Designed miniproteins, single chains, continued (3). Designs and how they scored, part 69

Each design is a single chain, and the fold is of that chain. pLDDT is the mean over its residues in the fold that is shown.

## One batch from the design tools (miniprotein)

Design m10542
Fold by ESMFold2-Fast:
Structure m10542 (fold): chain A 97 residues (1-97)
Amino acid sequence: EELKKKIEDLKNFYKRFAKGYELLVEMARKRPDRVEEIARALVSLYRALGNYLTEEEKKEMDEYAKRVEEAAKQGRSGADTIVEIAEELAKKYKEKL
């Protein structure tokens, strides 16, 4: 019972963050001029997952953070990369459900 409740709460948590990443995809597509702000929002979302991340997932998130940083340095040209990263994260957390 207690364990089942915690698993359900964790799944709901992943659903919420997957939706957040989907919203960032829409923002990046509509506002490529704001790529740095969207990149910071992506990093903030994965940091909020910290208590629910495994060591493997933390390593993967560090890799995503580096990709986000590199994309942000490209300005508007990095917007497509931000979209790809946000889509990968949304898919990843949906697959955990």
Scores: mean pLDDT 71

Design m10543
Fold by ESMFold2-Fast:
Structure m10543 (fold): chain A 55 residues (1-55)
Amino acid sequence: MSAEELVARGLEAFGAKDYATAAEYFARALELDPSNLQADAGLALALAQLKEAQA
């Protein structure tokens, strides 16, 4: 699976408010392409939402 595909999967999960799954996909995208700013931003946002859900 490409980094682009993983970013797309992460965005789909984020839109569904499944932030844990979104974070997993964005993290995997960064493993394939560490310079992918969209995956980096998406991971940060998904993790922030998970923190809010626990509060």
Scores: mean pLDDT 81

Design m10544
Fold by ESMFold2-Fast:
Structure m10544 (fold): chain A 74 residues (1-74)
Amino acid sequence: MNIESLAVARAVGITLELEAYRNGLSGATPGGKPDSVEPIREEFPELVDDFVAGKISASEVIDKIAEKLIKELK
């Protein structure tokens, strides 16, 4: 399939994981806490911190992660 589409799909998955982590930290989902996102933070530390702080949108996170993944999947 298209490498760009695969990168975007993976970026969406990673972004959803970060969103769940952020919601867990804020107590928005008291019945469920996400798994550790340490592997994602290790790969994208500034991006994770900005997203958790609400400084960057989910669409911006997807774009940045997809850009990096496209370079890796080329």
Scores: mean pLDDT 69

Design m10545
Fold by ESMFold2-Fast:
Structure m10545 (fold): chain A 83 residues (1-83)
Amino acid sequence: MDKEKLEEAKKKGIGELKVYLDEIRQSGITDENKEYIDELEKEITKRMLESPEETAKINIDYLKARGYQEEAEKMEKIFEEEK
């Protein structure tokens, strides 16, 4: 639980925001953590709405980084087909 970590995650983008959200949820939900969870969810949603193409790329890169290479490739094909 740290406001500084939230600001750092915002600078790094959607992928880091998702990782930080998961970390907070795993550490246990407190009143203070609930505020950070809400802020993180809003920030992620806002960025997804502002830049769907950048969001898609970030999600694909995130999957690759976690070792879900086949799923990442499948997502790339889906986004190319929708264009």
Scores: mean pLDDT 68

Design m10546
Fold by ESMFold2-Fast:
Structure m10546 (fold): chain A 59 residues (1-59)
Amino acid sequence: MPSFETIAELVREATAASEKEVLSDEELAKYIAEKTGISQSTAKKALTEYKKKLEEEAA
């Protein structure tokens, strides 16, 4: 399974490369799954954990 660091890097890459101002969780999960070879559902769970850590840091 990808580490938190890997998920953070992939989220940044997807956002920077995208023409959209905001990417949906489905788009981010698909990008992570494609890059890491994991399932989209696993990528979505990793994104949820990543968001929780960001919220803890911001809150």
Scores: mean pLDDT 74

Design m10547
Fold by ESMFold2-Fast:
Structure m10547 (fold): chain A 74 residues (1-74)
Amino acid sequence: THKKMAEGLRELAEKEENEEIKRALLMAAMLAERGLDPQAVVDGLKQSALSLGAKEEDVKKATEKAREIIDKAQ
């Protein structure tokens, strides 16, 4: 399901207007493709987005959407 997880995260990134969140989602998709577990993918998304200067509320919203995609991929 790592491939489905990565594909879902990339689709979410394509729809994202916030550039920092978009980059973080693409990073999370790469982590998923590399076989990292779901929690590590979510943690990577959060850390990447915050490091890029995304607002905490935008990060929380993106993390929730990413978790829905990850859960459907399992």
Scores: mean pLDDT 82

Design m10548
Fold by ESMFold2-Fast:
Structure m10548 (fold): chain A 76 residues (1-76)
Amino acid sequence: SLRKQGEEEFKKGLEAYKKGDYEKAAEHFEKAAELFEKAGDLQSAARALAYLGSAYHKLGDDEKSLEYHARAEQLF
């Protein structure tokens, strides 16, 4: 299912984030958010977008960080 694929991508994002690979974490969290949105799981999509924002903040991309945190808040 799309939701299960989103959960797998989210887990990969968390693993990358824990290792300090924020670029790879962002890629996985973006895929997770897209899959959760397509599945209608807005709560999980919001969580993935919040982590995506945090990954961009770690990369020094404050504009993208703010954008994704705002999108996460919109889904709550």
Scores: mean pLDDT 89

Design m10549
Fold by ESMFold2-Fast:
Structure m10549 (fold): chain A 70 residues (1-70)
Amino acid sequence: AMEKAKKYLEEGRKALDAGDYDKAIESFQKAIEYGGEDFAEANLLLATAYRQKGDFEKAAEYGRKAVEAR
C-alpha cells in the first residue's frame, strides 16, 4: 500500500509541475487512498493543487488535515 501511495505522490508532483492540476488532484487523492488519510505530505500537496485551481475552501480543508496528521 505505501509503495503505491509513494508512486501516486510522485505522479501527482509531476502533474503539479506541469500545471495539470486536475491530474495532480486525482493522483494525490489516490496517494491518500493507499497511504491513509493521515498521509500528511499527500494532504499538503492536495491543498496546494486545490489552491492553484482557486478552490480555497478545499485547499484550507486539506491543509488542516496535513497539520493534524503531524
Scores: mean pLDDT 80

Design m10550
Fold by ESMFold2-Fast:
Structure m10550 (fold): chain A 99 residues (1-99)
Amino acid sequence: MEEAKKLVEEADKYEKQADDYITKGENAYRNKDYESAIEYFQKAIELYDKAIELYRKALELVPEENEDFKKQLEAKIKYFEGKKATVERMLEIVREELK
């Protein structure tokens, strides 16, 4: 349990960094700095992937009897996957601008 919580805390730090890169990417996009926007959105995607991996590792460490905590971790993984998909769509839009 303590190990699972530590992995969650590390993953939450990656989430905060990913959110910061999304903000930087959106600012670059508004300034028509499409190359920087691509770089920032790619970094955000990488950080969400790291957060998802840590949450999946945490989920493996949770005993079967802790159903509520398992559901919380599963919900957070889906949340990160959704955020990643949104950033991937933003990245595709920016890539089209460079054509």
Scores: mean pLDDT 88

Design m10551
Fold by ESMFold2-Fast:
Structure m10551 (fold): chain A 71 residues (1-71)
Amino acid sequence: MSKEELVAELRAAAAVARDELVAAGVPEDRADQIATMLRDLADRLAATDYSLDEAREMVGRLIGEAKALAA
């Protein structure tokens, strides 16, 4: 998977995350925070020359934080 594909997947996830998380029972404030985190990471990865390994580490950390917020 390329960095451009990863950024596209993160942007797609961010666009639907809030509504999907709210539908799954996550509080609106936490769902909005998670969606914002995904969008901000995608924008940061697109703007900065990170390696794929660095990008994957950043995504892994974000998913961990998002799961904690959703719990």
Scores: mean pLDDT 78

Design m10552
Fold by ESMFold2-Fast:
Structure m10552 (fold): chain A 94 residues (1-94)
Amino acid sequence: MENLEYAKEFAQRLADEIERLAREAGYSTRVEADVKVEDGKIVVTITAHIRVPGSALGEGDVVFELSIPEDATKEEIDAKYEEVLARLREAFAA
């Protein structure tokens, strides 16, 4: 229960960051976070619906999916969050 609740907070934090970045770039966005338990794993899916202002055809979806063991500690979940952020930073730097 606690790990699932923490994973939901993790998913919401990622969704909030994606929404903030899109807003700073001038995009209209709606971000959805879904957290489920499947086969002893916590599966986190974040879907960002991005629309470019003034364009009827500028809509696109960005999907992030992560799997975390159901028995993962808070520290392990935090480490996964930082890992994802580091990978995103590297992608923008390359």
Scores: mean pLDDT 68

Design m10553
Fold by ESMFold2-Fast:
Structure m10553 (fold): chain A 79 residues (1-79)
Amino acid sequence: GKLVELAKKTLEEAKKRARELVEKGKLEEAILELEIALGLLRISLAVAKLIGDEEAAKELEKLIEEMEEELKEVEELKK
């Protein structure tokens, strides 16, 4: 479905931007980019659940877990 395809694109674009920001030492900006993308993925999950698309909901939950792990890794670099 288009919802999952858009979510995957959002995740990949956010990861790319965050990695570029990390390379430049802009950790707080990288965290913000990932937090915004995570928010958008959570909205997409809510929409999938609302329309009863269980397959899209499961795929979106996996993408959210991937984004949460990426966010955690960048946050650990601040220590």
Scores: mean pLDDT 84

Design m10554
Fold by ESMFold2-Fast:
Structure m10554 (fold): chain A 96 residues (1-96)
Amino acid sequence: MIKRKPISPEELAAERARLDATFEKNVDKLIEELGLSEEQRKKLRELIEAVDTDPVKAAELENELIKSKSKEDFAIALTVGAYALARAVFDVLERA
């Protein structure tokens, strides 16, 4: 039977810090392995900033990247989108 383990605030903070560290590594790997251009790196930075400051702008930028024929633009959208979703889940868990 599955035991529900109560999540402590300290455990949530530690896992959130791990998520942030993992995202930074994923961004570095994306830049290195796909050989992102300066323009693509600018799009990546703009999307990351928009996720934190303007969720509507973030959604618009993500849609434009997804509709792009560029595999690199699509990878940027997926990488940042997955991180934003995970952060939103942690925010809900921290409030519970």
Scores: mean pLDDT 76

Design m10555
Fold by ESMFold2-Fast:
Structure m10555 (fold): chain A 60 residues (1-60)
Amino acid sequence: PEYETRSHADLIDPVEELAKSKGTLTPEAQKYIEKAREAAAQGDEEKAGDYAVKAYEAST
């Protein structure tokens, strides 16, 4: 069940899946996805979200 406010970490999986489906999962996008997951593991959801957005931009 979704809450109205979602975790920034929740953006990582959709971004990775979208990039894979479009064939745009570049090394740069992968780098940002890894940084986002690392930030989420450290509890830094703001940085995790920022890196997830950068991964999306790199996969555009």
Scores: mean pLDDT 71

Design m10556
Fold by ESMFold2-Fast:
Structure m10556 (fold): chain A 69 residues (1-69)
Amino acid sequence: SLELAEEPLKRAKELAKKVLEEEDKEKAEELAREALRLAELAGKRGAPKEKVEEVRKLVEEALREHEEK
């Protein structure tokens, strides 16, 4: 079951990092939505709650950076 969670969790982390690097706010919001969807999918598949929450925090912090610009 953990293996089914690993791939979406890995992709969610990669997308969360791209949110921070993306300068276009609209594209950053699209990447953020995709990252959060994959994090939720990983959680449903048995990913540790701590790892799912880590991705959510990264996305929220990256989106706050875009609001300040």
Scores: mean pLDDT 79

Design m10557
Fold by ESMFold2-Fast:
Structure m10557 (fold): chain A 71 residues (1-71)
Amino acid sequence: MDEELAERLEEETEELAKIALEVAEKYGAEALREAAERLRALADKAAAAGYDKTAEALRRGAEVLDAAAEA
């Protein structure tokens, strides 16, 4: 289950990377920074619950959003 969820999140993270650059250009970096913070909070909760693979995927998503926000 954790592996299956992490796989879905990784696929969604690839799509998110494409959208994040457009969002930064049109709506500004602040929205991406807020989203990244929320993903990190979810990753911490997932890790605390023992879903390490899901937590890693969420943290990767947050890094993508931060990178787009700083670009």
Scores: mean pLDDT 75

Design m10558
Fold by ESMFold2-Fast:
Structure m10558 (fold): chain A 120 residues (1-120)
Amino acid sequence: AVDELKRETAIHLGRVALAGPEALKKLIEDMLELAERHGLPQEVIDLLRKALEIVDKDDSFEAIAEALSYLTQAIRRVGDPEVLREILELARKALEEAPTFKYVTADNKPVTRVGKKDLE
């Protein structure tokens, strides 16, 4: 059950990442506040801070993919299903409120496949 919830949460984090760097940054900031409120392990907080640092410095598709890797590592370390459900709801809200955005690669080239369809 917890592993299934972790997988669903990771999928929604990926959807937020594809929605744009602003949506992802807001989600990571909300996740950090939630992690501190619930007293999550320092390892989880460090992974979230690393993801935020990457997104804050670079909005390329490659940077967002790297940040998402740290977020999925953080989620795998969360054992509390209530915390995972709160993160999932934050991700759903971030997706609903996300502005339209188009990614550019680190080489300043447009990304050819983006959005919710690319997560299937």
Scores: mean pLDDT 77

Design m10559
Fold by ESMFold2-Fast:
Structure m10559 (fold): chain A 75 residues (1-75)
Amino acid sequence: KEEIIELAEKLAEAIKAGDVEKAKEYLKELSKKLESVLPKEKAATVIPAIQLEAMIALLGQADPERIVELAEEAA
């Protein structure tokens, strides 16, 4: 639980900093962790939602805190 939230926070920080490489790394780690701990049906919904929010936030079109909110709801 705490590890998922920590990864989501690190991803949000990387996006805010404009560090695309770190954001990509944390997104992969977060997606992998969510796949390992969530039921398949929940992972199939939550992971694409987080990936979409991360992409939109990297484009400057969304608040990266949405990623943390989604991770908290999933955990």
Scores: mean pLDDT 78

Design m10560
Fold by ESMFold2-Fast:
Structure m10560 (fold): chain A 73 residues (1-73)
Amino acid sequence: MDKEEALERLPELEEELKRILGDEEAAKKLVELLRRVIENEDPAVRQALAAEAQPILEKVREIAEKKAKELEE
């Protein structure tokens, strides 16, 4: 995927995350970290950003799993 295309998809991802999390700040923070990863081709920088995002990603995953269980019922 083109970087431009990936960046253009970030607002859609942010809206998805806001909907899933019900937490606008967490969604915004995660999208900001993803944007920095996409804009930086340096593996070391990307790895550091991924580590910083890990607690937020874990929270997102837990909320998404709970929402998915509710939706499947």
Scores: mean pLDDT 71

Design m10561
Fold by ESMFold2-Fast:
Structure m10561 (fold): chain A 70 residues (1-70)
Amino acid sequence: GDLEEAKKLLEELEKRLEELKEKTSQLSGVNRMVGEAEVKELEEKIKEIKELLKTDPKKALRLAQEVLNQ
């Protein structure tokens, strides 16, 4: 169902976040600032999805799909 699918996409997003953090740690200057902003944006989206999983799994699934398609 929507809850299980949203959880699977959330796991994919958390893996993407870890990879993004690792890549950003290798950057410097403006490129690091851009990477840190992207890390923060993805962390905020992951938090929102986790909150939505408790109240509206269908909305959580939609948001997870939108973030993964970017």
Scores: mean pLDDT 85

Design m10562
Fold by ESMFold2-Fast:
Structure m10562 (fold): chain A 87 residues (1-87)
Amino acid sequence: DINRQQLDRQAQQYFNDFDRYSDQAIGMSSPDMQRQIRHARSLGGADPYRGSQRFRQIGDRSSPQVQDILRQASDYSDQRGRLRDQR
């Protein structure tokens, strides 16, 4: 019970960081790229690994600054996915 609560708290922190970095990337992107990031963020909420993969793909087509932010978001999404797999 306590272990599950700790994992849930850690997963929520990773999701909050993922969402925060996603929002930063949106603020620095073109309207077309903003739509792609918003869709990937929504996907990542349900499937952390798919969200991570989509962010890496978007990053490859973005400026170096946006790519770095999306890489950070994808790393947090991957960490949330790994915690979910432990349950």
Scores: mean pLDDT 83

Design m10563
Fold by ESMFold2-Fast:
Structure m10563 (fold): chain A 64 residues (1-64)
Amino acid sequence: IEEEIEKIKEEIEKLEEEIAKLEEELKELKEKGASKEKILELEEEIGIKELELAVLKVVLKKLE
């Protein structure tokens, strides 16, 4: 049980770091004037990871 909680916390931290990194990349792409397609693709990836993060946070709350 404690081992599961720690694993979920680690996954949450990792996802938050990945999202922050992707947001930085998105900012750079927008500054470069990258194609709308590339920007949308990255925005979609960020959105999927944010949903995964939300699910993990709900699971963590249920286990605590």
Scores: mean pLDDT 81

Design m10564
Fold by ESMFold2-Fast:
Structure m10564 (fold): chain A 60 residues (1-60)
Amino acid sequence: SAMIEQAERDIRSEAEVLGVPQEEVDELIEKLRSGEISPLEALIPLAVKALVEAVRKVFP
């Protein structure tokens, strides 16, 4: 569906900016495509990683 395709593009774009390994990105996308997780659930790990990396950048 168009929603899943858009979520896949968003996940790949954000993962590249965050330096997430391709292996982890592929796993998230496969779970999204298989219907094991929703688009919202797929974004949660990336949001958490972005927050953790932001904190590490400010407080090394």
Scores: mean pLDDT 75

Design m10565
Fold by ESMFold2-Fast:
Structure m10565 (fold): chain A 65 residues (1-65)
Amino acid sequence: SMENIELARKLIEKYGADTVLTLEEARQALKEVGASDEMVDKVIEELKKRGFKEVTVALIATLLV
C-alpha cells in the first residue's frame, strides 16, 4: 500500500538503511514512524519466523513494501 511505502521511506530517512536494530529496537522504530500496532506485530513476527534477532532498516522497509 502507499501508506506502507511512506512508512518504509520514513524508516530509512530517520534511521539509515544500513542501521542494524534488535527486534525490540525495530518494534520501537516502527511505532515512532507511525506504524499501527497490528503492522508492528506482523513485521516482528515475520522477522522471528525468519530467525532474525537483529535486522537492517532496509530489510524492515522491504517487508513493509
Scores: mean pLDDT 86

Design m10566
Fold by ESMFold2-Fast:
Structure m10566 (fold): chain A 57 residues (1-57)
Amino acid sequence: MAEEVEQRFKALAVAHTLSPEQQAQLGRLSREAVAAAEAGDRERAEKLVEEAHQLAS
């Protein structure tokens, strides 16, 4: 789970041209999503990944 979340965030960072503010927010969302996945909170991890997709779009 945590590895999958990390890979998804990394894919977003390399696939999109992000502003410095978007990059900072993506980094925060990535840390929170990985922590949630490690804690077994799958719903929170998936929500944070979805927020990252919306941020990058």
Scores: mean pLDDT 77

Design m10567
Fold by ESMFold2-Fast:
Structure m10567 (fold): chain A 58 residues (1-58)
Amino acid sequence: SREELTERATDIIETGDFSELAKLVQEGLTREHIEEAAKRVGASESVLESVLKIAGLE
């Protein structure tokens, strides 16, 4: 679901463990999920941009 993907993206940003990002993208993770997750953790623009690049969702 949208909320489950957003929560998992939030965990990834908080821990810095990006190893599961590609799998989540295959499961339907979108730019909007990552943007919402970044907002929840107070991530900077540079962190958001880095996560989007790693996910291939620029």
Scores: mean pLDDT 82

Design m10568
Fold by ESMFold2-Fast:
Structure m10568 (fold): chain A 75 residues (1-75)
Amino acid sequence: LEGLAKYFESLGDYGGAANAYLVLARRYMEQGKYEEAADLFEKAADLYRKSGNTEKADEARVLAQKARELAEKAK
């Protein structure tokens, strides 16, 4: 998925890249890798913002915050 996301970025498809990072982040959430998931949700948010999709960017930022909260609780 990270390779696919970079491929979409090389094509200028920031929305497609953001979707790929979002899917990868959700997989890390399922695996309990909350810090890595938060980083990927932030990358997705930045890419959605570059694509002009403010709604999806805000959604991804909320998911990044939740991932960080779960990382804190997992200590």
Scores: mean pLDDT 81

Design m10569
Fold by ESMFold2-Fast:
Structure m10569 (fold): chain A 66 residues (1-66)
Amino acid sequence: MVTVTATGLSATGATAAALLGIGTPGAEVEVGKDGTVVVRGPLSEAEAQGIADAARAGGGTVEVSG
């Protein structure tokens, strides 16, 4: 189980990170109103990195745990 937590995202960045999480099989996605997106699931290293990279491109701070 891997958790990708992103905070401080722009609206566009939050949408991009959330869509990548939704497109990831078995992942749970939580979107907060303050530019926060959390993606959790049986993520591969590449899937977790892709979500994290999208969140960083959206101006967010990213934490990956698992």
Scores: mean pLDDT 81

Design m10570
Fold by ESMFold2-Fast:
Structure m10570 (fold): chain A 61 residues (1-61)
Amino acid sequence: SMEDEKVKLEMKRLFLRIVKDSEEWLLENSDLPADMKALSQANIELLDKKIKELEEEIKKL
């Protein structure tokens, strides 16, 4: 059902938010080399994009 699909997308969004939060915490609390810091920042941006895509998909249900 559409309601079941919405719950599934909301769970995916929650998991991505947890991963993003974890990456941001590590970035802020770890003394990473500049290249590793840049990679982590790129990963956070990709996660943010995926979260926003899921939010738009949820809104269309």
Scores: mean pLDDT 86

Design m10571
Fold by ESMFold2-Fast:
Structure m10571 (fold): chain A 73 residues (1-73)
Amino acid sequence: SLVLSREELEREIEELEEEIRELERQGADPALLELARRQVEEARRALEEGDLFTAEVHLSLARMAISIARLEL
């Protein structure tokens, strides 16, 4: 289903943090990794406030930064 849940968003945060660590190990662009980390942090903040939609928006931006970083490797 497309229904956002706190559990699903927490899992996405963990997955993105792991992808960021892997890209950092591979020498990806530090600026893109920093952008991704900031978006994940904003998602965590939104989630703490109960704003699941805003959390998902920030995670989408993090995924975009990660995708660009991966393409540049």
Scores: mean pLDDT 86

Design m10572
Fold by ESMFold2-Fast:
Structure m10572 (fold): chain A 65 residues (1-65)
Amino acid sequence: VAKEADRVADEALALYQAGATPEEIKAFIDEKVEELKKRGMSDYIVELVRAHAAYRLRKAGVNPY
């Protein structure tokens, strides 16, 4: 879980640094969360992944939610 949360956050931050908009970053995170749900991860755990990515992005100065 922690590895997936950090991976999603790192990829979202890389998109932000490459010039992605907050809307594009949100769409990316939403897509990754949907992929994790399809792989059998529980709703509770995928929302923790989303929350961690959002937290890391806010610390970097972007809020996609």
Scores: mean pLDDT 78

Design m10573
Fold by ESMFold2-Fast:
Structure m10573 (fold): chain A 84 residues (1-84)
Amino acid sequence: MEEEVARAFLDTVLAALTNEELRALLRRLYEAELAGDEAAVAAVGAELAALLARASEEERAAFRAALAAGIAAAEALYRELLAA
């Protein structure tokens, strides 16, 4: 359940993003979280923060929209799994 919800989030976010560096960082973050590697999660999080800090406002807005879509997709799947 949790893995399926997390995967739905990731796949939705990646589909909405065109920036390859950002997509690569999000995949690395997902893999680190699945492994329970807190140090790797922190390191990838720092790289993501640095990338977003140098991004345009349009790129940051697109990232926020992708995250919102991912959250909505994960929430919908979670509700469906709970109702079944």
Scores: mean pLDDT 79

Design m10574
Fold by ESMFold2-Fast:
Parts: structure tokens; sequence; C-alpha cells
Structure m10574 (fold): chain A 57 residues (1-57)
């Protein structure tokens, strides 16, 4: 359940910070988890995870 919560928060960060739709943000996160994301999409997810870690500290 915590993994699903982290996924949803990353999706929300991608939408808010990069102006992506929910569907676009979900597709990027799903590709990241599947190991099929582009280097640029991997960088966006890594940045979002960094922001989430800062918000949780």
Amino acid sequence: SSAEEIRERVVEILMKEYGLSREEAQAIVDAYLAGTASAEDQAMVSAALGKLAEELG
C-alpha cells in the first residue's frame, strides 16, 4: 500500500511540476517501474522522487 501511495504522489508531482496530464504522468511512472522509460523520463521521475523525499523529511 505504501508503494501505491508513493506512486500516486510521484504522479501528482509530475502533473504539477511538469504540466503533464494524469494519463501522461501515469504512463511515465509505469514505464519507469517496467524499466522501459527513456533517459529523459527516468530523470523526471528521479527528480520527483527527490522532491518527495525532501517533502517527507
Scores: mean pLDDT 83

Design m10575
Fold by ESMFold2-Fast:
Structure m10575 (fold): chain A 81 residues (1-81)
Amino acid sequence: SAEEKELEEQIETLKKDTEEVIKLAKESKDKEEAIKKLEEAVKRLEGLAELAEKEGRYDLAKVAREAAKKLKKVIEEIKKE
């Protein structure tokens, strides 16, 4: 449906936006603001996963959860740098 397509687009857009924030965080001396943005993106991805699961889109829910899990690992890596 159109609604399912919008959900897919939201997940992809959020993934692309976080890639740019990650680059800026790694190059910046002040990482706190970037980390906060990435943590908010994790919450949004988890929320989109729950919404996808409710819509019966278990495939999208898995993609969103895996993206959130990967992003959590990246956040921990940035915090150690």
Scores: mean pLDDT 78

Design m10576
Fold by ESMFold2-Fast:
Structure m10576 (fold): chain A 90 residues (1-90)
Amino acid sequence: SEALHALVEGIQAYYEKDYEKAIEYFEKAIELAEKEGDLSLLAAAKLQLGKAYEAQGDYEKAKEYYKEAIELAKKAGDEELVKLAEEALK
């Protein structure tokens, strides 16, 4: 999956603390996951995008993406991802 590849590249950039690059890859992962129709991957990409914004100090954007990730994960039936996104809101 191209969306999964972009998500993995974003996670790598996040751990290197290159949050600008991480955001670019996560935005690409969102676009590709929408094209692929993968709701779980879309939710995961939005969760990771929220974490990247949080790392930059943009807590308002982070919370919005965490909320979107929760709703998408619920639609996907991905209970583990729902839990991870809910924990990120705390």
Scores: mean pLDDT 89

Design m10578
Fold by ESMFold2-Fast:
Structure m10578 (fold): chain A 86 residues (1-86)
Amino acid sequence: MKLELTFKNLTDEQKLALLKLAEEYRKRGLTVTVTIDGDTVRMVIENLSVSEAIGQALRAIGLELDGDDVKITISGDTLSIEVTHK
């Protein structure tokens, strides 16, 4: 299963925290791709638990899920979550 996480309106510190999280996942032997476009960070993680990935990413950037700012999409073997920082 492939998990796609997209975070919008991030600070430089939050972007760095997500890069550090991606490096931690790679050290565990997971395949992680990170793309940064302005204040948007997209992470693609293979073979990680959805709950673990979401919880760790939110803790790293200091965000909590808010229903108005979250879009969740499932397509085939990919779960995509988009979160917009307030």
Scores: mean pLDDT 71

